# Designed miniproteins, single chains: the designs that were tried, part 35

Each design is a single chain, and the fold is of that chain. pLDDT is the mean over its residues in the fold that is shown.

## One batch from the design tools (miniprotein)

Design m1194
Fold by ESMFold2-Fast:
Structure m1194 (fold): chain A 98 residues (1-98)
Amino acid sequence: PPPSALRLLERARRTGSKEDVIAALEIIRQGAENLAKEAESYGDTELAEKARQIAEESRQLLDDLKNGKISVEEAVDRAEQLLKELTELSKKLREIRN
């Protein structure tokens, strides 16, 4: 199966792979955009706005990494935080559904 965002970030932390961080951030961005749409379908505007913020922060981090404005190490740390926030929002939406 394709690697998860978590596995990509763990590998990037060991190897310094910019490519793995870029791949992880694209997964996080897409996941956040999908979560925002799902939250909107349930009428949870606050959760949708938080998910869109994660998507925008992921996009900005991608741009900064591609332009050499941040190190791979800093990008991994920030991407791990975004992934944790996305996971927590996903759990909150699941609680609304159940």
Scores: mean pLDDT 87

Design m1195
Fold by ESMFold2-Fast:
Structure m1195 (fold): chain A 88 residues (1-88)
Amino acid sequence: MDEALQQFIDDMVARLKAAYSPAEAQQLQSTLTRFKQAMLELMKRAPDSQEARDAALRAVQVVTQSLSMSAAETKQRLEQATAELEAV
């Protein structure tokens, strides 16, 4: 499970580096690191929760879809997804 999440994060980092400037990609990587921590804490806090599973699935979908947007919009979407995970 942790390996799958790490692979997802690594794939997102690669996509950020390809789509944005180095400075923008570095800023978005910091936001993505917070998203990763929120996912790990949610899975640790509520491993058998249907609400937690649904929140995690929605967050992954939001992050994946956001990478076609501007850097500012991608940052906002990542921050929103992270906040929703932290609220569960």
Scores: mean pLDDT 77

Design m1196
Fold by ESMFold2-Fast:
Structure m1196 (fold): chain A 85 residues (1-85)
Amino acid sequence: MTPEELAARYEAMRPLVEAAGGSLEVERDGDAVVVRLTVPDAAGNVVTGVLRVTPEAVELVDLSSSDPAADAEGRSHVGARAPRA
């Protein structure tokens, strides 16, 4: 599986993400694909996740919300952290 094939697979999801009111950005970075997903939450805030994807691993690089209070009380909510897969 090449970085180009990984990028194409994530790009195929763009229309579904946009239909849900979100946005998807996919970039190639050498041997990796950087996927940035932005979606509105139930409270009207915006949640942004950034993943670094390689053929061998998926890493959550960043997870943020436009609501600072939500982040302050996070404490690894449902695995919101940057581990290697």
Scores: mean pLDDT 69

Design m1197
Fold by ESMFold2-Fast:
Structure m1197 (fold): chain A 84 residues (1-84)
Amino acid sequence: LDDVTKSFIAMESVILRKAVENGKLADAIRDGTSFAELLKSRGIDVSEVLKHLEEAREALEKGDEEKAREHLLKAAETLRKLAE
């Protein structure tokens, strides 16, 4: 990963965490998934990020906001680590 891409991923990690803190769980899942799919299309391995986002979506669909929040924070942390 080049430094510009790493900076962009790090910024997205922060944005995702802030969306979770503000209770914008559905928006966080939608925007996070779009971003992860963009990285995947560019050949970046985001399988773990997508897994956590899918688990968050399933939890939210079942009305489990706390579990959705936990999975979203795991997705954000995985993005942070990907940025190094």
Scores: mean pLDDT 87

Design m1198
Fold by ESMFold2-Fast:
Structure m1198 (fold): chain A 77 residues (1-77)
Amino acid sequence: AAAEEARARLLEAAEELARLAAEIAASGQEPSAEQRARLEELAARVEEAAAELERASGASREEVARLVLTPMAEAAA
């Protein structure tokens, strides 16, 4: 339960972060103060959820990193 919830939170936060980053990149403009604050909050949520997932599931850092990097790579493409 805890590991499953942590994984869901991690994926949700990572996807949201990737989406916002892609939107900013597509606009060709510098991020607003509000967008920068959101990026910072989402990045913090990703780190927190990743730490919880490692703790709850015993998942390797490499495995957790792949869950985060996949959405980011897709957003960059």
Scores: mean pLDDT 74

Design m1199
Fold by ESMFold2-Fast:
Structure m1199 (fold): chain A 96 residues (1-96)
Amino acid sequence: KKEAYKKAAEHYRRAAELLEQASVADPETRKKLLDEAHKHIVEAGDYLEKVIGKSKAAAFSTAGSLLVVAAHIDPSLAPEVAREFREKAEEYEKKA
């Protein structure tokens, strides 16, 4: 299948792991982990653009970025955001 889907799945999985770590971290470490998670969501979007097109990739990257912002505002949401990112990783892996 498409290598781009596999790479997008890997980035979503890493973002989920960082969010899980952020949920139990101190505030300074949490900010750093969430910033790293955001970078992975952006990179996943770059890979997705090659297979689903610019508009859909931009929409999914924006949605993922807003979920990371939600975890910055309310850290108790980090586990739920991680779960959603793991679901996206599984979806993209199946399309690969």
Scores: mean pLDDT 86

Design m1200
Fold by ESMFold2-Fast:
Structure m1200 (fold): chain A 74 residues (1-74)
Amino acid sequence: MSDEELIERARALAAGLIARAPELPEEDRALLLAQAEALLERLDEVAEEEGLSEEAKEALRRLAAEVAAALRAT
């Protein structure tokens, strides 16, 4: 998978999660929030392991932060 394909897929998933966040049960929102926060915490390590570009890493950080913010706001 290229960095562009990964960003495209991540963006589509993030948009879908943000749109559905108000309709998710509390336990599902809590689980997804924990996953988004875990990704943000480990993003530098994951990016190094997967060989992601700085651009891809930053795009994923922004998407994960937006998802986390939407889940907290709900």
Scores: mean pLDDT 78

Design m1201
Fold by ESMFold2-Fast:
Structure m1201 (fold): chain A 102 residues (1-102)
Amino acid sequence: MITVTVTPTSLTVEEGQTATFTNTYESDPLPKVEWFKDGVPVETDPRLTPEQKARFTLTYDAEKKTSTLTITNLKKEDSGTYTVRASNEKGTAEDTATLTVK
């Protein structure tokens, strides 16, 4: 079974601040982990400007079974629904967090 948890599940922050979402997962075998903004993969989203992509940092730590999404210098356009998906040959699990930038 795959389990996925995103912390925090909701963030409200001011423009110019940093938001960090941490995913902790449990699965055997190790899953592929992907992050989505409003249903679109963050790494390949054509709607994100080069400036916006530069502010998004994705990290993956297989030893700690964690993945982190960090967004620096927040803009109101960064508000939205962020989903993490973990998938392996045995299934898929997702968890969702909401970001509101004031």
Scores: mean pLDDT 81

Design m1202
Fold by ESMFold2-Fast:
Structure m1202 (fold): chain A 100 residues (1-100)
Amino acid sequence: SPVKEEEQIEKFKEQVKELIEELEKEKGDKELAKKVLESLEELSDEELKEILDDLLKKQHEIYQKVLAGLPDEEVEELAKELIEKLIEAILKKIPISSLE
């Protein structure tokens, strides 16, 4: 449904904005936060959907590892790596799967 996809994209944008605000509070990197938010507003719905789809796939892979008994400390490191890849994907305007 086009309406459901539009709602998912808007929710994703809000979640990314909240994430960036929290990272700015924790790390104090205001310049990086500004660049990420500016890049996020420049992304098309199609580009946002590709990043979101990759993110959901990566989150599902982490969830499967949690169910398999991966320690909390290792889960936190995977989550941090995913957040860093998400930020880089937004800045470069490419899918997360395209990051090397």
Scores: mean pLDDT 81

Design m1203
Fold by ESMFold2-Fast:
Structure m1203 (fold): chain A 56 residues (1-56)
Amino acid sequence: MEEEKIFEEIVKRRKEALAKTDLTPEYRSYLEKQLENDEKAFREGLERIRAAEAAA
């Protein structure tokens, strides 16, 4: 699925940024929260899309 490919790219970019930037604990916490939030949002979004596809 195209959404999964986009999600993998986002996760990869976030991990690479975290490793390279050597950020402060505050910013690391922010990035971790953002990643978790994005993962949950994507999972919920995928379920909604699948429900819509089934309805179509």
Scores: mean pLDDT 72

Design m1204
Fold by ESMFold2-Fast:
Structure m1204 (fold): chain A 62 residues (1-62)
Amino acid sequence: MTLEEAKETLRPGEGIVIETDNAEELAQKLKEAGIPAKVLSPRRVLVFPKSEEDVEKAKEIL
């Protein structure tokens, strides 16, 4: 899904796949904020916020 769609979809305890221009950079920013993230491809990142705090931090990074 797009970054805009991801901001509306993010929920604690649920993994979503985000389409981005730089998966490594997005995943690194998420991990630096303490949010679990995994690069699936050069333009796709799996993000898995564990809490409502993680969701809010992820929305600011996206």
Scores: mean pLDDT 81

Design m1205
Fold by ESMFold2-Fast:
Structure m1205 (fold): chain A 80 residues (1-80)
Amino acid sequence: MRHTGVVVSIGESSALIRMDDGRTLRIGASDLNNARPGDVLVALDSAARAVRVRVLGGAEPGKMRVGDRLELEDLGPYVP
């Protein structure tokens, strides 16, 4: 399923993204900073469950800021 996310915070180790469906995802700050279209990222939902998301657009390596929008594809649960 495709979603729009908004960057709501960027910390030293993690960033928070609010999805258009109301979910909040926690992603590694370095993962967000290095993200490119086509990349698959592992994120934690509000219940600390690992999920996979593909970056479809909006990612600018080294330039992401609070308020920026990302286009993401939800790939479902991460299986280790």
Scores: mean pLDDT 81

Design m1206
Fold by ESMFold2-Fast:
Structure m1206 (fold): chain A 80 residues (1-80)
Amino acid sequence: SREEERKKIEEDVRRWAEELRERWPRDPAAFDEAVRRIREYLMRERGLDPETADEVVAHLVDYAVTGDRGMLDRAVELLK
């Protein structure tokens, strides 16, 4: 169902955010690859428009750089 898919995407988003946080700035190439993979997933599996997917990814990147968990809350709001 859509609700089950939404719960899974929220779990994936949190896991990816932690993965990005771990990789930055240790491995910029792996970080960029992970960012691209997340963006493609959001568009293909969640059906987000490219603009909205870019906004979600920007918040995940901001979390990875700053550790600000408020950015994850903003990403979740965009996935509603």
Scores: mean pLDDT 80

Design m1207
Fold by ESMFold2-Fast:
Structure m1207 (fold): chain A 98 residues (1-98)
Amino acid sequence: MSEGSRKVLEAAAYAALAAMALTLGDGETVLRAARKALEAAREALEVAEEKDLPELENTLEALIEVLERAKELGVLDPEEAERLIEEARRLLEEARRK
């Protein structure tokens, strides 16, 4: 497995954890998992090969949906959720430009 594939898998795992924590109303875990997912996504973008990009894009789109839902439900602070959503959208645009 390439380093890029590993980092995409890490981002996906943390995004999935954030989604699960959201169903439990656990805002602290949603926040920590989302931050780790974004960190892994940033690292993935630096080392990603062309083959890794579709999975990274899907992961970022899923994370954005989780964060928007967490904001709607009041599970995350709106300002903090918006900052994370903006970062995820920025990384998604960078992935799409490659």
Scores: mean pLDDT 86

Design m1208
Fold by ESMFold2-Fast:
Structure m1208 (fold): chain A 75 residues (1-75)
Amino acid sequence: SGPARLEATGPTSGTLTVNGEALAASSGGYIAARLAGKYGAEGGVATVDTDGGTYRVTVTEDLGPDAFSGEAERL
């Protein structure tokens, strides 16, 4: 749990950084929606699958069509 940033690198790929640790993200439709600029509004909640587990992320800042910052909790 802690501060998080997501950066999408493709329709089903991205990097979720939690407390400074970079995790490979692979949550299909969520990452595709983020790249399309359709998700990441402040106060939004996302579930992100990673190689380090599944995280719930509360979005606190929208950083553009392929990135956001927020607060992550491991599920």
Scores: mean pLDDT 71

Design m1209
Fold by ESMFold2-Fast:
Structure m1209 (fold): chain A 68 residues (1-68)
Amino acid sequence: MELAAGQLAVERSGYPGRAMEAARLALRLMREKGLSPEEAGRIAAEKTGISRSTGVLAAEAAARVLRE
């Protein structure tokens, strides 16, 4: 159960390309500026050139890690 959730989180943090860069940037923005996952994900997507929806999903995954 928690292993399946952990695999999905690792999969998202490990996926190649700009999406992973966006996830790391969104995590930093949420940690340092207290931005919502939606705002952090949108900013990260804009800076990395990926879709906003992908950036927001990456930020939501990162926010779940911050809460744990």
Scores: mean pLDDT 67

Design m1210
Fold by ESMFold2-Fast:
Structure m1210 (fold): chain A 93 residues (1-93)
Amino acid sequence: SELEKKIEEIKQRFEEFLNQAKERISNSTHPVKTYTIEMFSLIALNTEAIFEIRELGKKINASEEEIKKAIDKIQQIYNDILQQLKQFAQKAI
């Protein structure tokens, strides 16, 4: 489905963000500050992803149940990336 394709695109975006965030934290002269900024950036990415799913769902006349399932999948991706970022920061900082 178009929603499933969009979820895959969002997952790739989150994974790329995680890789770049880890690099920025590792290379930072102020790692705690950098980590805090990256956490806010991740929240913003999650908000935008939910917005994109809702807009696409409306455009393709998806059911409320289909949109909810798509958002639930985005939340799973977000939580996985968040946990990886936290674990990285605990070891790097």
Scores: mean pLDDT 90

Design m1211
Fold by ESMFold2-Fast:
Structure m1211 (fold): chain A 80 residues (1-80)
Amino acid sequence: ALTNVERVDIETLSEEELEKLLEEAKKREEEVIEEIARRLSEEYGIELETAKKIVRGELEADEELREKINEILKEIAAKL
C-alpha cells in the first residue's frame, strides 16, 4: 500500500491530535537537519555544528555545498 501508517489526515484530527502532530513534525525536522549535517561533515570535513548552521541557513554555503544539501534532502524526502 502507498499509504504510510504515520500519515495523519489533518482535516479529521482533534485539536489534541493536531498538537501531537506538530510536535512530531518539529522533532522530525531536527532529525533531518542532524542527518544532513552529519553527511556534510563526513564528505567535506566540516565541523558538525558548522554543518548544522549551514543546513539551517544561518551560514552561507557555496554552490557545490547547496547542491549536495538538496541531493540529501531529496533522498530523505523519498524515504518519508
Scores: mean pLDDT 69

Design m1212
Fold by ESMFold2-Fast:
Structure m1212 (fold): chain A 70 residues (1-70)
Amino acid sequence: SAAEEIRKRAGEIAEELIRERWPEITPENADEVAEEIVREVKKRIGEKFTEEMEKELLEQVRAFLRGILP
């Protein structure tokens, strides 16, 4: 579906942004960085990226960072 394609693109953009910012991501700033990443994803995708998708992606990014940071 169109929603699934948007979610996939959002995940790909988020992964790219995490890679680019990886050297500056710490346990102390991870929440703030996650919020900035999701905001940038919203900016790139635009109106089709819903508030529900934003909340879901934010939780996913936070969980990912929490799982891989020391």
Scores: mean pLDDT 85

Design m1213
Fold by ESMFold2-Fast:
Structure m1213 (fold): chain A 70 residues (1-70)
Amino acid sequence: SDLVEKETEILKNLLEIPEDQKEHVREVVEALLEEVPFGTPLTKEQLTEFLQRINREDKLEQLMESLGLA
C-alpha cells in the first residue's frame, strides 16, 4: 500500500538504512501495520520492537523525536 511505501521511505532515510535493505524494512513495516489499527500512532514499545527487528535499537530516540513522540 502507499502507506507502507511512504513509511518505509521515511524510516529508510531517517535510520540511514542502505537501499538494498529497504525491502526488509518494508516487510517489517507491513507486519507492524497489520497488528495496529490503520492510522493509529505507534507506542514507544511498538517502535522499540520494530527497531529491534531491523537491528536499529540505537535509533529509537531519533525516531521518537522525528514523530513528535519524545
Scores: mean pLDDT 67

Design m1214
Fold by ESMFold2-Fast:
Structure m1214 (fold): chain A 69 residues (1-69)
Amino acid sequence: MDGIEYSVKNAEEKLKKAGASDKEVEKVVKEVRELNLKATEAAQAGDMESAIQYAKKAEDLVKKAVKKS
């Protein structure tokens, strides 16, 4: 299974535990999915620095959304 599915599920679970609304969860999950897709594309192109940066942005987005909830 690709890492996008795992990251999306993990983000959804963390947001739900923090009390985020279904609409907020859906919005954050969509952004996390897009960032992880960009990370995968960068890694496949050999740009590991960009891949790591996109993955960190996705992780930071989830952390900020959880704290804001």
Scores: mean pLDDT 77

Design m1215
Fold by ESMFold2-Fast:
Structure m1215 (fold): chain A 90 residues (1-90)
Amino acid sequence: SMSEKAAKIRDAVADFTWKVIQLAAEAKDEKTMNAAVEMSQRIFEHPMDAEFAKEEIKRFLEEVKKTSDEDVYKQIKEAAEKAIAEIEKV
């Protein structure tokens, strides 16, 4: 159903956002933490849409690639790839 699809997208985005916040907090990277919150707000302020959610996650990755530590970025990228894969299954 449409409601089950929306819930799966929401869960994937929420899990990704929480993972990024944990990684950024451990790295003391307030900029990456704030960017993750802003990304999640943009996604959740709109009707749940798989393509919009994936594009916002990809945009977030391009932003943090330039500003975060390499090891932190690698972990964020792996979490993002997992989230995108879960969204694509919907």
Scores: mean pLDDT 87

Design m1216
Fold by ESMFold2-Fast:
Structure m1216 (fold): chain A 68 residues (1-68)
Amino acid sequence: MTDADLRAVAHAILDSQEAAGADPALIEQQRRDIDAGSDTPLAKEALAQAQKVLAAKDAGRQAAREIG
């Protein structure tokens, strides 16, 4: 898991939020903060959410490999 992987997942989460009707201006600000490596609460929250998504996805793949 690299910083680039976390950033990619964070952007995917923002894509989902935008599709769900989130404010485009706030989404754009969060994307800028993530890409700039800014230590803002929004960027930290997005990266923490991405970390959780990646951990859950990895756990699911691990379980599938053990069964299969």
Scores: mean pLDDT 73

Design m1217
Fold by ESMFold2-Fast:
Structure m1217 (fold): chain A 58 residues (1-58)
Amino acid sequence: MSPDEENLLLSEIGRAAHEAGATPEQVTRAVSHLSRGDLEGAFNSLSPEAAEAMKKTL
């Protein structure tokens, strides 16, 4: 995936988590985990509601 495509996807996922009630710090942490391929760490950085929103975006 190109860096531009990756950044757009991560931005959209971060926005979905934020709209589901995640704090900016939780969104940043989750996006950092996703960029490293750590899906479990990303979901564990969020509330259950925000993790569900992120899963729907993936």
Scores: mean pLDDT 76

Design m1218
Fold by ESMFold2-Fast:
Structure m1218 (fold): chain A 71 residues (1-71)
Amino acid sequence: MSERVKEAFAVFKEAVDAGDDAKAKELARSILSSLNEEDRKAFAEEAIKYLEEVGREDLAKFVREIVESLK
């Protein structure tokens, strides 16, 4: 995973852990729209895995919907 994806995931995770759903969704949109196809896939896989681990199925679905819209 690239350093950019690692940094993006760290910031996203911080918002999720803080319970700031609005910020987490804004970050997901911004990050996924700004990354190339390879990094977008890597970020999405890591984010969805983490969200499923912490029981945030609503946010995992949101991330999947953004990725599908960008195909």
Scores: mean pLDDT 84

Design m1219
Fold by ESMFold2-Fast:
Structure m1219 (fold): chain A 65 residues (1-65)
Amino acid sequence: KIDEVVEEVARMYEEGKSGGEIQRYMKEKYGSLFGTLAYMLHLLMEGNLEAIEKLAKKRIKLPRN
C-alpha cells in the first residue's frame, strides 16, 4: 500500500498537482492517514527536506483534508 501511495504521489507531482490536491485525492481513496502521508511525500518530491524535518518535529499539524 505504501508503494502504491508513493507511486500515485509521484505521478500526480509530475502532472503538476498541488500538495493539497494530492492529499485530498489520497484521503478520499485510502483514508486521512494516507492523505497526510501523501502530502509529506509531495514535500519530499519538491526537495523540501528541511520542511519535512520541521513537520516531523512538530508531529505534523498540516491540513488533513
Scores: mean pLDDT 67

Design m1220
Fold by ESMFold2-Fast:
Structure m1220 (fold): chain A 61 residues (1-61)
Amino acid sequence: GPVPSAQTILDTLESLGFTAAQLVADPSLVDAFLDTFMGSLPPEVRARLRAEVLALARARV
């Protein structure tokens, strides 16, 4: 399917009980999510999504 937006990924993580502050403190939580659910995406796309999700999370902290 289409690549989800960074906002959609952040909203999904928050719906699972992760706070923006937790994601900023432990970026490996974003990495684990992307590896589990989006591991088929090219590494460059996953790296971009990781950076964008963390930028959005930092803006909320």
Scores: mean pLDDT 83

Design m1221
Fold by ESMFold2-Fast:
Structure m1221 (fold): chain A 58 residues (1-58)
Amino acid sequence: SPLERLVLKLAELGLETVDREQLREIAEESGVPRSLADEIFDKLGKETATLSEIASLV
């Protein structure tokens, strides 16, 4: 899924924590819509997230 691809990319980059704009950029680099980052952060109710928090949405 696009979310699984994004989580794998975050792990490859060694990023433990990301903000909304950084996740948008990583989504674009992973071939997924930048809007997926907005959806993730809207679900979490935060503007920064750990890899574990994002992975919990898979």
Scores: mean pLDDT 83

Design m1222
Fold by ESMFold2-Fast:
Structure m1222 (fold): chain A 64 residues (1-64)
Amino acid sequence: GAMAPSDLERLGEAARAMQELLKAGKTIDEIAEAVSAKDGLDPETIRRMLEQGRADGAAVRAAR
């Protein structure tokens, strides 16, 4: 596999934190900063994940 198990764990933790912050009404920049500080991920990676999640979510919602 291309991903190490520790990287997958970090992404899972980051995804949970992002969901909580999105529900609290935080901006992408605030979420990227908070999650990056907690999980040691690059803020750019977190922004990319949030943008991809928004695109995927919008596509799913538009298809319904």
Scores: mean pLDDT 68

Design m1223
Fold by ESMFold2-Fast:
Structure m1223 (fold): chain A 79 residues (1-79)
Amino acid sequence: KAVTIVEGAKKLAEQFAAQGDYAAVRQVLLDAREAVASLDLPEEVRERIVELLEKGAEAADDPAAALEYMERAREAAEE
């Protein structure tokens, strides 16, 4: 479930970044953060994914950095 949320959010963030809509990139990351925070995951895994998505949202005006944080969040979700 967490992998599916992060993958879907990353795809949407890539589309908005290509359009130059960095506010939408930030919102996609924040929405993904809230969705993951509500999942029944081991606390350590949940906190790690949430932290990475939050850092990505803070970096939304640098889409390469934001997408890198999303990739790291996806990797954490697969563990």
Scores: mean pLDDT 81

Design m1224
Fold by ESMFold2-Fast:
Structure m1224 (fold): chain A 97 residues (1-97)
Amino acid sequence: ASTAPAELQAFIAANRDAVLEATKVFKGKIREQIEKAIRDGDLDKLFTLLLVLASSPDKETRDKVIEFVERLLALATDPAVRQVLEDILLSLKAAYK
């Protein structure tokens, strides 16, 4: 079973085309991996990929991860989904040490 909240899974499934558009902040193989996780509905894999990228020594890569989640927040109107995305954003911002 996915560890991702059910409301986030439903949001991504309902907004899949717009979420895939948001992945355009990434390039090459990174974008391919993230797009595949979204298409497969594998939110555990998606979150793992985002955490790895948010821990990158490259500031541009970290900034793109933040931008991606901020684009998802712009799509979310449900307060429960927004709260989950804000918690994810906070976790990603704290990932680099």
Scores: mean pLDDT 82

Design m1225
Fold by ESMFold2-Fast:
Structure m1225 (fold): chain A 81 residues (1-81)
Amino acid sequence: MAEELTKQAESLAKEAEEIAKKARDQGNVDLAERYEEVARRFKELAERGKKATSPEELFDIEVELTLAAMELALVKREFER
């Protein structure tokens, strides 16, 4: 369902934004910028979810969302402190 994908994307965007704020507060500008980029990608996916009208579009968004979530997990692993 498009609403569920949109909600998931918005939730992940908020998570990435909160981590970016924490990184900024710690003075790690490079890390903050990487999390802000990931948050932007999730926001774009949420907008696509709101406009999706076909099962094929929803599946494509789900795949992209999964890939973006994996990237978020990799950034967390690489820069955990």
Scores: mean pLDDT 79

Design m1226
Fold by ESMFold2-Fast:
Formats: C-alpha cells, sequence, structure tokens
Structure m1226 (fold): chain A 103 residues (1-103)
C-alpha cells in the first residue's frame, strides 16, 4: 500500500475504535511519506484517546506539533493542540492556538 492507502485504512480502524491498529497504519503512512501532515495529526488523535486517562498527553502534543511544522495552516492540528493544552491547564496558550485554528 502507499501512504494514502495506509492513512485511509487507519481512519477506518480509528472510526471502528481499533486504536492500536489505527496507530500501526498511521505509522506506516508516515514511514512511506514523512511529510504527510494529516497522518501526523491522526497519530496524535489516537495517542490522545489512548493516553488521556493516564494524564500523559506529551506524545499527542509532539505529533500535533509535527503536523503544524509540516503544514502551519492545518486548522485541525492547531485545534487539537489547543485541546491538549487545555487538558494540561495551559489556558492562555490554548487560546492562542485556537486563534491559529481560525486561519
Amino acid sequence: MNAKEYYEKGKKLYEEGKLEEALEYYQLAILEDPNFAEAWNNLGKVLYEMNKEKGDLSEAERFYEQAIKLDPNFAEAWKNLGEVLEEKGEYEKAKEYYEKAEK
């Protein structure tokens, strides 16, 4: 499969609640195309879901930051990073990132 096919399979697995399998396919998408900002964003989403109860959102934060680094106009990634910052209690920084999502 190519990067897009891995990404689409990962999305379907994520929608089915198969988080570990979704993570694997998003990782394969990034292995094929490391500049695939949407795959980095969706890796962050999977890790957010898997780790939010444990309070360790650092991996999700890093992958959203990578998506933004690749595509600074990626509104969904800015919004998702803002949500992570809210969960961490960094409300002022979350506001700035939500404003970035409005671009």
Scores: mean pLDDT 85

Design m1227
Fold by ESMFold2-Fast:
Structure m1227 (fold): chain A 69 residues (1-69)
Amino acid sequence: MTALLRQRYEELSATASRELRLLWILVAEEVHGATDVASDELLAEARRLQRELGLDAAALVQRLLELEK
């Protein structure tokens, strides 16, 4: 599971905005329990972005779906 999530993150990293990549890391952790998709530093940055945007888990998933389209 985690290897597929890491691959998805790497694919997004090539073309996606920094916001989309960071939000994907949070979804991978919160929805799939994957803690090794990104470094601890990137995970901390993603959590900071989540707090700054005021997103709970449901809003985070919705925001990510909007950014992926």
Scores: mean pLDDT 64

Design m1228
Fold by ESMFold2-Fast:
Order: sequence, then structure tokens, then C-alpha cells
Structure m1228 (fold): chain A 84 residues (1-84)
Amino acid sequence: AAAAEVAALRAQAEDARRFAAELRATGEAVRAQGEAEAARMEALGASREDIERLRAAAEAEVAAAEGGARALEDGAAALEAAAA
């Protein structure tokens, strides 16, 4: 490939890895917020079912963020391979 094409693929891979890191950080923040909210709801006498539902919702958001990050990392690896 032309040098400009290789540079473009590498730049795209770098951006994808940066977005993956941001998604992982967002997932960690969602998990922390979800646990804090679950603890608060438990203290207020919320049912175990409601607390588990809240935790499940937070874990689903975390899983989505982690899945998105993995997809971006896999995409970055494919772009890096194409640039080699």
C-alpha cells in the first residue's frame, strides 16, 4: 500500500484504541455508580428483587461498554495487520 494509506490505517487504529479506552472507563464509572445506587436503595428498604434488577441493569450497561471496547480493539488489530 502507499505510505499515505498505511498512515491512515494506523491513525484509524489509534483512534479506535482511544475510544475503546474511553468506553472501558465509562463502564467502570457505570459499575461504581450502580453499586452506590444499589447500596442506597438497600438502605432505603428496597426489595431484593428491585436491588438485583438495578444491579442487572448496571451490569448490562457495563457489558455493552466492554463489548464495544473489545469490538474497537479487534477492529484496531485488523487495521494494524492491514498496515503491516
Scores: mean pLDDT 88

Design m1229
Fold by ESMFold2-Fast:
Structure m1229 (fold): chain A 59 residues (1-59)
Amino acid sequence: ALKQQAVELLKDPTLTFEDIGNELGVSAQTVSRWVEQGQLQDANGQPLTPQRLVELQSQ
């Protein structure tokens, strides 16, 4: 699914929302909205918030 691909791309700290949107054929605003509205989920079914993304992107 498109949102599952977004989750995988969001784990890469070098990719911006614009980069992810370009790869998926959606706008950066769409990707941002998915994160803000908790429409993306991690492996435990928890919504990916901006704070969770920072944790996933940290080395």
Scores: mean pLDDT 73

